# Designs tried in a protein design run: designed miniproteins, single chains, continued (3). Part 33

Each design is a single chain, and the fold is of that chain. pLDDT is the mean over its residues in the fold that is shown.

## One batch from the design tools (miniprotein)

Design m9120
Fold by ESMFold2-Fast:
Structure m9120 (fold): chain A 73 residues (1-73)
Amino acid sequence: MDVQLKGDIAIGKVIADAYPTLKAASEEDKPKIEKDVIEKATKAGVDAGMDEDEAKKQAETAVKVVMQNLKAK
């Protein structure tokens, strides 16, 4: 399996598992939870064989998309 595809799947799984928590969080708690999710997703990507910088970028992008969707009315 391509390392990038494996990493993307691992990152996506971490974010999917965290989605209910992100959705339920208050606006004050969202930044802290977002940071924690990015750190966990980055680690999952690195564990899957991605470079740390690439894993972090993918995690930040995916979390940003989720957060933008949660802000849409």
Scores: mean pLDDT 78

Design m9121
Fold by ESMFold2-Fast:
Structure m9121 (fold): chain A 109 residues (1-109)
Amino acid sequence: SELEKRAVLILSASGLVRAASLLNPSEDAKKAREYALLAAELARAALEGASREEVEELLKRAEELGVDEEVLEAIRRYLETGDRRDAVRAAELLLEEAQRYLDKAVAEA
């Protein structure tokens, strides 16, 4: 169940990256793609595990993207505890934001 949820999350994030990449270039399409890519990497970390260095890089990328504090908090918890559920939470939050940006980009088309 938990393993299946993580696999589905990777597939969902990958699908959203592809969808955003097919849209006319816009800031909303770019945000959707960037958030979905980060979500896919966090979902992969939750499924396969990640080194401390890999999680630190994901946190840095999230900070540079200006993601919500709730996402940053989840990644920081994952970095401190190694609890893969925190990586899942961060990926879910990023996927929700990516979907919102995708919906805006589609509405502009």
Scores: mean pLDDT 86

Design m9122
Fold by ESMFold2-Fast:
Structure m9122 (fold): chain A 93 residues (1-93)
Amino acid sequence: SEVEELLKKADELLKQLGEAIEKGDSKKAAELARKIAETYKQIAELDPSLKEEALLAAELAEEFARLTEEGVDPKEALAEAQKKTKELWEKKK
């Protein structure tokens, strides 16, 4: 399905993002995070059952990209973005 293809694309981009973060490549990490956010927004539009999870993943990726673009270290940016997303998820449950 188109959703399965987008989920595979997101997984591939997430692997590349992890490598960019480990190498400290802030520009590449931010670019990959923007692509990940776009991919999850497409998943949210196509599959209502995944909409909430996909939009949270997109928000995490966008926050990470913003922090990294503003000069935050990619590892710290990831930790802050994950914390924000976890708080949003916990309050919803």
Scores: mean pLDDT 84

Design m9123
Fold by ESMFold2-Fast:
Structure m9123 (fold): chain A 72 residues (1-72)
Amino acid sequence: MLDEKIREAALALRDAGATDQAIIYGVNAVEAAFNGDREKADEYIKKAEQAGATPEAVAILRAFVDEVLAER
């Protein structure tokens, strides 16, 4: 499940025009959310924004993080 969610998030971010660095931070945010670490996930989302993720990419990333956290 985690590997599948990471792949889905990475592809969605790539399709939304995120930079490679923003995709790396996005993947780390999803992984942090899977571990139940909301604070770390939020920090990685901020880093993805700072690394050049578009508003669309950030919205997609937040949706993945919220979905993973809600499943706990």
Scores: mean pLDDT 81

Design m9124
Fold by ESMFold2-Fast:
Structure m9124 (fold): chain A 69 residues (1-69)
Amino acid sequence: GTATVKFESGALAAAVAGELYRDPSLGEGLGYSTDLKEGVGTVEFATEEGARAAAERAAAAPGALSAEA
């Protein structure tokens, strides 16, 4: 599954996407990328459950504008 997160800044999106990708409680991360200009991070997980949990966590982060899986 894929989680897409949008933040007020590209730096926040990069930090959160990297954190979600490295979090073992979300399961296996397959990859992540960040669009610094748009403030968008995308993280791919082996499971849909991991992607949904990642989106829920990102939505609670400071500076979050949207998060979806």
Scores: mean pLDDT 83

Design m9125
Fold by ESMFold2-Fast:
Structure m9125 (fold): chain A 73 residues (1-73)
Amino acid sequence: MTKYTVTVVAFRRGADGRMEIVGTEVREFDSLEEAKEYGLKLGEEYSRQGLTAAVHVFDEDGRPLWSDVLEAR
């Protein structure tokens, strides 16, 4: 069974201008479509909270298949 791993990393800009990691989510799905949908939904939620979210999806061999960055709003 093919597994797809989605990672969502949320960042905020600190007072010194440095980006700080404030959250990291990792989840596996059986379909690429579900992995992308989950990552985008969670990333958009972080974006609405004033955080930047980096979303990546990997296959079972660790190959990057898709990525996006949702900027803080």
Scores: mean pLDDT 81

Design m9126
Fold by ESMFold2-Fast:
Formats: sequence, C-alpha cells, structure tokens
Structure m9126 (fold): chain A 64 residues (1-64)
Amino acid sequence: SPKEKALKLLDELSRRADQAEAEGNIDEAVRYALYIIQVAVALSHGDYEEAVKIGEEALKELEK
C-alpha cells in the first residue's frame, strides 16, 4: 500500500540521516531530516501518495 511504502521510505531516510551524522556529515544529515519532516507531515494528513513521492525524490536527490 502507499502507506507501507511511505513508512519504509521514512525508515530508510532516518537510517541515512543517522549514518551521515555518525560520519560527521552534519549538512547531509540536516537535508535528510528536512525530507523526513515533509514525509511525516504528509503521512499525518493521510496523503500517502504524496509521502511516497517526497520520499522517492529525497532518495533520488541524496543517493550517491
């Protein structure tokens, strides 16, 4: 379901934020945190498809 996809994306973004922080990449950790907030807000409004779109865009932009 879109909700399950959004929750998995939220978990992945959170994992990547924690890893960036552990590596001392604070700027990168902050970028992940901002996307996490946007996904969480969409989820809180029941906008599951929007949450998936935001999460996928975040991974695409920040994936290297």
Scores: mean pLDDT 83

Design m9127
Fold by ESMFold2-Fast:
Structure m9127 (fold): chain A 99 residues (1-99)
Amino acid sequence: MVKIKLTGPTTVAAGSDLTLTFTVTSEEEGEYQVKLYKTLPNGEKILIDESEPIKPGETATFTVKNLKAGTTYTFYSEAKDLKTGKVYESEPLTVTVTA
C-alpha cells in the first residue's frame, strides 16, 4: 500500500514563504513524480510546482510565495508512480494567511 502525505503549517503570515513537505511511504521500490496543486472553491486544480522524482522515505519540499493576507488556501499533491503510471492524491492541506 502506498501512503502519501502533504504536511505544513495551518497558518502563515502574509509576506512570509510557506514551506510544504511531501512524503511517500511504500513497501515497494520506486520513483514518484510529485506535483503540488492549489484547489479553487469551484474544485478547479492549479499546478503550483513540481519536484524532482523521489523514492519512498525521501522528502519533496515546496516553497509557496506571494500568499494574500486574509485568504485561506487549499493545497494537495499528486504522486505519480513512474513504474506503474498510477497517480496517488494526498489529503488536502488548508492554510490560512494572516495579515
Scores: mean pLDDT 83

Design m9128
Fold by ESMFold2-Fast:
Structure m9128 (fold): chain A 85 residues (1-85)
Amino acid sequence: ELVLNPEAERIAQVELAYERLPKGSKEEAEKIAREVLGLDSIEELKKEAERYRAEHPEFVEAFREALRNPDDPEAVERYVEYLRA
């Protein structure tokens, strides 16, 4: 079983919700922000995503690359490596 760092999991959830905003899934992203992340608005979601991108740029980039290229095994593996940390 994959042992996840709780911080890495939260960072991934925030970035996933943020990445859905540009694709027109604002309502779904807001629901995830409220129910899973405890954030009160899309504005707070953007703030948290930008904070994590600044604090954990390598992990966030690996996650974004995996989201953009789910069929790229190298991109997916880089993301998974951060989850194991």
Scores: mean pLDDT 70

Design m9129
Fold by ESMFold2-Fast:
Structure m9129 (fold): chain A 88 residues (1-88)
Amino acid sequence: LLEEAEKKIEEMKKKIEEIAEESIKEGKSLEELEERLEKIKEEFLKEEAQRQLEKGEPPLVGALNLEKFEKEFEETKKKALERHREES
């Protein structure tokens, strides 16, 4: 349960870093990067909610996993935006 959620969080972090790097190299604006990252957040949260439903996770455990996921996303997003500001 928790291990699967953590693995998904690591995949998300890696994806955010890749997109930030591509955005910088392609000369995309900071606003465009933010929009792209928000869409990724929505997709990953949707996938995680679906996974929890399919696995029959207890609601409390599922809620805690989603909260951890959102926290890790926000921290990784901040780091990606900082990188874009420094390299753009």
Scores: mean pLDDT 75

Design m9130
Fold by ESMFold2-Fast:
Formats: structure tokens, C-alpha cells, sequence
Structure m9130 (fold): chain A 85 residues (1-85)
């Protein structure tokens, strides 16, 4: 979990620096899936929320919508932090 939060924060930093590469997109998808799997296993999110976040992220990556990608990553960080409490 702490490692996932750190990886999400690193992705946000990279996106804010304006460098989106194919490697960045692959890393985003990998980390997002790991975070969603963890949240689902812990019962924090529903199957509908999991699917919805995945669809939103895929759409944001396809559209190169950096602001939406960052917002989704920030939402995942907030959800992961709630699991520790």
C-alpha cells in the first residue's frame, strides 16, 4: 500500500512536468490496476466503481487529458489512505 501511494505520487509529478510517454501510459495503467485490485479486495470499492474508474482512466489516457488523469490518481490515493484508518 505505501509503495502504491508513492508510485501514484511519482506519476502525478511526472505528469505535472508535462512528459507523457508510452512508458508513462503503461505505468499509469499498471499502478491503477494494482490500486483498484487492492481496494476491491479490501471491500472499499464496488465492482461498478472499479469498472468506472478503469473506463475513466482509459478514456483520459486516450484523450491525453492530463488534468483528468491526475484527478483520478489523486482519488485513488485518497481511497488507499482511508484503508489504513
Amino acid sequence: MKKLIEELKDLIRELEEGKITEETEKRIMDVVKQALDYLYEKGVITVEQYAGIMIRMMGAIFEKDVDEIIEILQELIRLLEKVEK
Scores: mean pLDDT 82

Design m9131
Fold by ESMFold2-Fast:
Structure m9131 (fold): chain A 73 residues (1-73)
Amino acid sequence: SPVDAVFAKFDTDGDGTITREELAAVLKKMGVTDAAIDNFFALADTDGDGTISREEFEAALKSLNVDLDALVA
């Protein structure tokens, strides 16, 4: 699954969740701004627990019309 490949790229410690720090570490290397990262994290972290689950991540990417192939490359 493209979502599983993308999620694994962000979930660097393999715990099944993405922290804001892990998300920022990948996206900032691709030139994404802190504001865009914070907005994405706030959208994905619907429970407000400070982490993004695989399901929340998939829902957020789908909501934002993000090209999953571009994130996997």
Scores: mean pLDDT 71

Design m9132
Fold by ESMFold2-Fast:
Structure m9132 (fold): chain A 91 residues (1-91)
Amino acid sequence: SMDKVLEIARKAAEAAREVAEKAGISYYELLALAEQAASTVEQLLKQGHSLDEAIDTARDNLRQTLLQMGVPEDAADELADIIARTIREAL
């Protein structure tokens, strides 16, 4: 459900907030990225993918999006890992 996706996204955004601020990412952008990642996980689970596969796919997609936004590789890796881990823990 959208309510569950948004709840998970907010938890992931809060977990990643400090790293995101240092990388120049606003809370609004961070929340949108977390929502996209959580939505990707929900979609893949509905399609019959395993939790681990869904999380790995969402993490990799998020990392690529962050790199395309001009986020440095180290910050993109850390943000993607924090968000993916928080989504996994919330499911």
Scores: mean pLDDT 89

Design m9133
Fold by ESMFold2-Fast:
Structure m9133 (fold): chain A 95 residues (1-95)
Amino acid sequence: SSSVIDDIKNFSKQSIDLINEVERERTEETRQRAISEINSLTDSLLSKITDPEAQKLVKKSSDYFILAIERPEYSQYYLILGQGYLNQAITKVEQ
């Protein structure tokens, strides 16, 4: 549905904003807070998705967004993968 697609897009925006904050602040406290918030946003989004395949794609996206925080030297690579999985989740919920 369009509302679930908007929820996925908002999850993407909020997760990227948190990752960008980690890059700016460069503190362990900001990293741990961002990871915790991405996990909370992921749980909230998953509760709104009924398609099991779309849920798996969102979980994969979340894992890559967390890796972008934990492995800053590969951050751009993991961000691209995370966004790719969210785009696949959007396609699944449009069916």
Scores: mean pLDDT 90

Design m9134
Fold by ESMFold2-Fast:
Structure m9134 (fold): chain A 56 residues (1-56)
Amino acid sequence: SPAVEKLIEQFREALKAGNLLEADTLVGLAGIMAGVGMISEETFEELREELEEAKK
C-alpha cells in the first residue's frame, strides 16, 4: 500500500532527524493501521523495536 510505504519512509526520516516525538506519533498511526489490517502486526512490531532502539 502506498500509505504504508509513505508512513515507513516518514518514520525513518524522523529517526534520522532525531525527531522522536514524530517517530512516536507515526508508530501510533502504524498501530491503528495494523488494527484495521492495512499492515501486519509483524511490521508494526518492527517499527516499535526500531523506535525503542533509537531511544537508547
Scores: mean pLDDT 84

Design m9135
Fold by ESMFold2-Fast:
Structure m9135 (fold): chain A 89 residues (1-89)
Amino acid sequence: MDVEKLLKVLKRAIETKKFLKEDVPIMKELLEKADLSEEEKKILEKIIEEAEKKEEVELNEEEIKVLKKIYMKLSIELGVEQLKEAVLK
């Protein structure tokens, strides 16, 4: 999973409060590979389905809250991997 690209997509979605159809492939990968709760999966699936039907989806406060939670989890994961790589260089 391209965690850096995924973090950029999530950050943009949170800041703009919009999810784009172009983000669908990376978000489907998030659904398959990330350790997400049932609630987080349902919200992501809904956003993905709406984005596939429309060019963009406006995010409500609940959806933004879930995306922020996922962003924080992935940011921590990336930080740990970056630290491991730096030590091994």
Scores: mean pLDDT 75

Design m9136
Fold by ESMFold2-Fast:
Structure m9136 (fold): chain A 81 residues (1-81)
Amino acid sequence: MEELKKLEEDTRRRTRELVLKMRETGDRDAQKAELIRFTNGRLDQGGELAKREGVPFSELVYRLGEAMDKGVREAREELER
């Protein structure tokens, strides 16, 4: 369970960094492609951990989604200062 919690925290942090970086580039197509690659990579990593730890895939998706949403909120708060 600790590895999955570590992945959630890393996902939150990396999502925040990604949103901040995307704000600087202005290329929407590149931003969308990067977000898709990031999300797919996290689901692949998390899927293997979830199978090992007996966590349902639906719970994994929810937990990673919440971590990403938190990262986005933190990035927005930083950008509004």
Scores: mean pLDDT 78

Design m9137
Fold by ESMFold2-Fast:
Structure m9137 (fold): chain A 72 residues (1-72)
Amino acid sequence: MTKEDLEEEYEKAKELLKEKGDEETLEVVEAMYKVGLFALENPEAFAELSKKYQAKSKTEEAAKARYKEAAA
């Protein structure tokens, strides 16, 4: 996927959602587009961050599960 492919997909989604008047979904699509642009401009930094936050998210999920069990 190139920057132009991302922009084309975003423009199509934006046009469709504007016709629907769905501002909430438009906000999500815009956020996804910005993340995609960051990934394309900084692929190594994005890959590093994705690995780090995916691992951290799993450890935090495990910590939350332990907290719920301790609270019960």
Scores: mean pLDDT 70

Design m9138
Fold by ESMFold2-Fast:
Structure m9138 (fold): chain A 72 residues (1-72)
Amino acid sequence: DLAAKQQALNARVQAIVQQAQNGADVDVLRQQVDAVLDEMYALAEAHHGQSIPQAELDAIKQRIIDEFLQSI
């Protein structure tokens, strides 16, 4: 069920934000954001049938992770 998977991903994002607010280690936050992004893009690909080349996906993920870590 797509809705259940989206709810689970949203809960994980909220948990990561709370961990950042509680002073979690940057390396731990980086790993958790990377894992969530992997699942989000996998879910989008499965639902929409579109894929992004791996090199481009890796670049996008790295930019999002870096921007997130700079915001906390």
Scores: mean pLDDT 76

Design m9139
Fold by ESMFold2-Fast:
Structure m9139 (fold): chain A 55 residues (1-55)
Amino acid sequence: KLEEEAEFYRRAAEVAREAIDLQKDLPESQLNALREVYDRFEKKAKELEEKIKKL
């Protein structure tokens, strides 16, 4: 179900954001990888949420 998938990605983005906030001492390469993961999850969640709204 699209709603379940959207919720999953929303929560995954939140977890990634918290990991970035808690582990600011990580090397920049590692932090950039986490930011990329966060950005991908955030984008996917937003796309699914908008698609659900249109249905």
Scores: mean pLDDT 79

Design m9140
Fold by ESMFold2-Fast:
Structure m9140 (fold): chain A 90 residues (1-90)
Amino acid sequence: DKIEEALKVLSKKGVTREQIEEAFKKALEKSYGMYRLYDITSYILEELKLGVKFDYDKFMKYYPKYIDLPTDLDRIIGIIADLYLDKEKK
């Protein structure tokens, strides 16, 4: 499962699904329920303090891998994990 694998990666930094859900809720509240997925992903990355800077081109590179998932939250979890792994690679 793509999301179970993503959450395993993020757990190495102590990041839980619940922390991502809370950051997502805060982002939605500020946006009045209207959002772009990349904007919400950028906000969540800042809240999680993983030391990852949002990069739109990398977001678009990883987005198709998760497009088939049923929720925007699950898509964001997968994308954040790949952005984190991309940063950890030399």
Scores: mean pLDDT 80

Design m9141
Fold by ESMFold2-Fast:
Structure m9141 (fold): chain A 62 residues (1-62)
Amino acid sequence: MTGGEMLELSRAIGELARKYGVSNTEAALALSEAAKELVDRGEEPTAEKVIKLAEEILRKKV
């Protein structure tokens, strides 16, 4: 990931935590799970794709 993507993901942690009523740790774990899932699928783990998949993971938990 580039420095810009790292900054975007850091911001997404707080926004996802607030939006879904979860802790920053849970939001960060969802983003980590999303990135691993994309890599396992042979896809590029861009910030946009990671955030989108993390939202789906969090929706499934709530």
Scores: mean pLDDT 76

Design m9142
Fold by ESMFold2-Fast:
Structure m9142 (fold): chain A 58 residues (1-58)
Amino acid sequence: SMEAQQALLDELERRALRLVLAGDLDGAVALYETAIKEHPELRATLQRGLDSVRALMA
């Protein structure tokens, strides 16, 4: 369902934010890369999150 997809995205964003705040940018990248492989239907949204984390490393 759309609600289940949104809940998954919200949880992934919270986990990524915790990793970023801890300084674990590599962990945040790995989290999004794994999520894209597991949920290719959400690739576009997850790729935006991954790109945001990568921008912090530039």
Scores: mean pLDDT 86

Design m9143
Fold by ESMFold2-Fast:
Structure m9143 (fold): chain A 56 residues (1-56)
Amino acid sequence: ALLVYKEGNNLVTEALEDSQDVLSKLKTTPETVDSVQEVVERAPDMKDGEAFILTK
């Protein structure tokens, strides 16, 4: 699984197992999605500190 999160004006992706520190700093609980298209559609509306978990 991948963590997709917003940091300032940048969209960042990293392995979920390596992102425990990032998860602890998030303002909201990440929603789980199983499609890259879903992430792409939501990315423009993401605010700094928001994140998604991509499972596939």
Scores: mean pLDDT 74

Design m9144
Fold by ESMFold2-Fast:
Structure m9144 (fold): chain A 95 residues (1-95)
Amino acid sequence: MLSEEEARELARKLYDLFREAVKSPEGAEKMKKLFPEAYEAMKNVTGSELEKVAAGVQAYADELAKKNPELQETADLIRSYALEIIREEEKKRKE
């Protein structure tokens, strides 16, 4: 099991990686190599940048849990922290 701190750090890194994948061709190529299923989920979403990032993180967490059922709690924790980061980013953009 990852600690809460490790899960939060990983969620932040995934958020940054997925955000770059939305914004740049270079980021998209990196995402395709590292997490092809997450990239596929992300490109299939029509919506805001943050909605695409959310889809990517959710697909990553879902795939992690499917391959390793023991990591279901870890996957849920990563998903929760990533969603929190996305909500904070939305709030920051709103004022």
Scores: mean pLDDT 79

Design m9145
Fold by ESMFold2-Fast:
Structure m9145 (fold): chain A 84 residues (1-84)
Amino acid sequence: MSKKEIWEEEAKKVLEENKSKLSKEQLELFEEIMKTVIEWLENPGDESLLEKLRELMSQLSEEQRRFLFELLAKTAKRVLEKLS
């Protein structure tokens, strides 16, 4: 399984576990942001992915951005545990 596939699988699980804390629109936005982050981790020099992330992140409140970062950190921890 590739690193990208592990990131995608763990992100999907984290979002599923937390979907009751998010509206349908918030969940869809978080899914798009997480997908874009994973694509950027594969292509860190791709400025178009960073621009897309800025646009998506601008749609979030401060509280929503904080929660997103908590879910991203949780996803990263699970990926690191699975790679070790």
Scores: mean pLDDT 84

Design m9146
Fold by ESMFold2-Fast:
Structure m9146 (fold): chain A 106 residues (1-106)
Amino acid sequence: SSLIQTAKASIEATKKALAEASDDLGRITLLVTSSIGTLEIMYSVNKKYLSESELKEFLELMLEAIRWGRAQLEAAIAAAGVTSPQAAQSLRYLEQLEKELEEELK
């Protein structure tokens, strides 16, 4: 699927950008939330045009991206020794989205 390949490329681009973000909690928060937001838009726009198997593969990729992004944000918060309101809200958003996708994939 061309959409699946585009999603994979988007995730890899975000991972590369995050490697350049160093210890900047604000930049890490923005990169993670922007990446997940892009995947949500791709899903919303394309879900009606995907086969059942492509839909499942996309949701599995999105769940993996959310789990990875949450781990990156948690590590950045730990390294900073402080939690910003934006980072804390983003972390709660990612945790909620992870639960919703896990239920949808059952």
Scores: mean pLDDT 84

Design m9147
Fold by ESMFold2-Fast:
Structure m9147 (fold): chain A 80 residues (1-80)
Amino acid sequence: SEAARLAAAEAERQQVLAIIASMSEAEKEELLERVREAVGLPEPLDENEQNGLLYSYALLRLQGRSEDEFLELVRKEVAA
């Protein structure tokens, strides 16, 4: 049912947020700097970009995927 699907999505969202909450501020900062270097972004990441990247990283981590795979996906998304 739609309600069961939404409940499953909320459960996944809570697990992702728990992963983000488990990271120190230093770990978050280091990850975001590695993202900036990997994609060659000329501008500092704003709060929305930072939150989106942390969420995507945590989702991939929940799925058992590596940081290298996450960085490759971010590079592909930025490619024109």
Scores: mean pLDDT 81

Design m9148
Fold by ESMFold2-Fast:
Structure m9148 (fold): chain A 55 residues (1-55)
Amino acid sequence: VETLTVKLVGKLEDVLKEAQKIIEELMEKGWAPKSIEIKKLSETVYELTITFEKE
């Protein structure tokens, strides 16, 4: 089992759009998203952490 963690920081709309693109691209390569965590850093800035696994 291989594990990959991706962390995105930015405005909510920007990180969600980038996350969708990354999930799509990695799923095409056989990576499965296992966990998604979103953290509010400020009123305008969010941190999104996605963990993927490939078996």
Scores: mean pLDDT 83

Design m9149
Fold by ESMFold2-Fast:
Structure m9149 (fold): chain A 112 residues (1-112)
Amino acid sequence: SKEELIARAKELIDEARKLFVELIKKMTPEQQKQLGEWLLETARRLGLPDELVKRIEEAIKNNDKDLLIEAVNEMFDYLKERIEKTTDPAELERMLAWLEHQVEVLKLLLDS
């Protein structure tokens, strides 16, 4: 059901958020820059708010780990709101598949 897909997507967002924050905390400054650049491209690709894109850019520029964590948390908060407002089941299923993939990748990176 749509309600079950939304509930599962929210669960995966919270899991991905936790894993991303742990990964950022363990990364070197160079790895944080690479992750920040990936987040910036992802934010632009997903059409996230300009204010969030600017904060990601500032976090990368200043090598600010705490600001990067704040930006990641806000990105996932926006994704939660988008999922709750989504009327297209195909978009929900695409988001769910993407989130499941991100969670698995992050788990592998943390286990390494």
Scores: mean pLDDT 80

Design m9150
Fold by ESMFold2-Fast:
Structure m9150 (fold): chain A 62 residues (1-62)
Amino acid sequence: SPEQALRDALVAAGFTPEGAERVVQLLREKGATDEQLQAAADAIRNAKSHDEAKLAVVRAVN
């Protein structure tokens, strides 16, 4: 699922499982679609550093 893809990408980028779940919940509360969650997961997976991954999260919640 897009939610699981985002959780997995966040954990791989150094987030805790609890932190990853909170990011998914926050995005859903902001009205994020499945396509937006998948795009966020892809952006985070393509991040070359922890700071770049954080920027991808900020862009997804914007």
Scores: mean pLDDT 81

Design m9151
Fold by ESMFold2-Fast:
Structure m9151 (fold): chain A 102 residues (1-102)
Amino acid sequence: EKAVRAAAKLFGLSEEDVREAIKMLDEKGLTIEGILEVAKKFNSKLYEILKGKSDEEKYRILKAFGIVLEGEEPKVGAEYILTPLGIPRKVAIAAQIVLDSK
């Protein structure tokens, strides 16, 4: 959609990669587990950092990358930049994960 194209263009990403990441988040939810599944496919470096950590440490690492879960406001990263522009949170999170893969 329009939001996917805007996020991909702004961050120099593939629209197809962003759409696939969004689909995975739709299937798993905006949870630590859902984000790990997306990272496993699109961001092996992030996945390797997260896979051996406690949920508390995973959350801290994700927050440092600008990925915040339900009930928190983003202060950095794609979510912080894109959500004020009307881009859905899920699209922004997908773009952030794909961005760090290259």
Scores: mean pLDDT 69

Design m9152
Fold by ESMFold2-Fast:
Structure m9152 (fold): chain A 103 residues (1-103)
Amino acid sequence: ALDEAELRKKLREKAEEIVKDPKKLELLIELARALAEVLGDERLAEIARGIEEAVRNKDRERLIEELARLFELLLELQHKYSTDEEVSEKLAPVAEELEAKLK
């Protein structure tokens, strides 16, 4: 379907949309923290810290990059944890938005 370059471009476009909506950005940061705690995934914790630092420093470019990286990881986790009902339920709203963007 999509090649890696097209996938990265669409994820970056979604990140740019989220950065413009403070409420959606706050919800995504909360989701990343919750998933980092539930899954114990160091990559999620690292990205969550990167997002918080970018927001604190008002570094828009870094924020977009970290959000795109988060979206890529969330798609990976949705596939990996497809049989885990609790994790799948937490990922479903973001996965649905990302799938809509990737169409």
Scores: mean pLDDT 76

Design m9153
Fold by ESMFold2-Fast:
Structure m9153 (fold): chain A 82 residues (1-82)
Amino acid sequence: SKSELVEEAVRLLEENRAAEAAGILATLADTPLSEEEIERLRKAAEKSSQPVAALILIGLDLIEAGGYATARRVFEEAARAR
């Protein structure tokens, strides 16, 4: 389910596996993430060694997959983290 994939991506981000998290989230490009799900990803990225880089990588993979709405929100969170 979407919720299970988001939870897996959160775990991967906390383990500094941002590329794998981005790949999983790209499979959800057809379904926009909720603000609650975006907030969970932001908090997980903050626990990683490079929070801003992790969020940028997620946004770029979402753009490639056509997930523009979620990518925009993730990039907005990356900008706020600076």
Scores: mean pLDDT 85

Design m9154
Fold by ESMFold2-Fast:
Structure m9154 (fold): chain A 106 residues (1-106)
Amino acid sequence: MNEEDFEEILRELEEAAALSDEEIAEILDLPTMSPESRELFARVVALLKAGKYVEALELALEFLEEHMKKKAEERGDEESLKKIEEETKKLREKIEWFKKKVEELK
């Protein structure tokens, strides 16, 4: 794998993280989020802007599992729960792949 492929994956991970946040906002009505959930979201955005993609993706995963999934469960929103589970699975797989590539470049 060359440097261009690595850069493409970085962009895909950034886009995937952004799409997950937008999809969650649509599903779970972002304005109703707790201050804690909003703080985690702000932290993810700050890390992405700083180029710390792995840390940003790990926080996004924590945000999805700990806050957004809990909110969907409390509301009995089975469709949102399914989408959150699908997105967390995809995000986890991408994080693991990216970590392996970063380790290979050491």
Scores: mean pLDDT 64

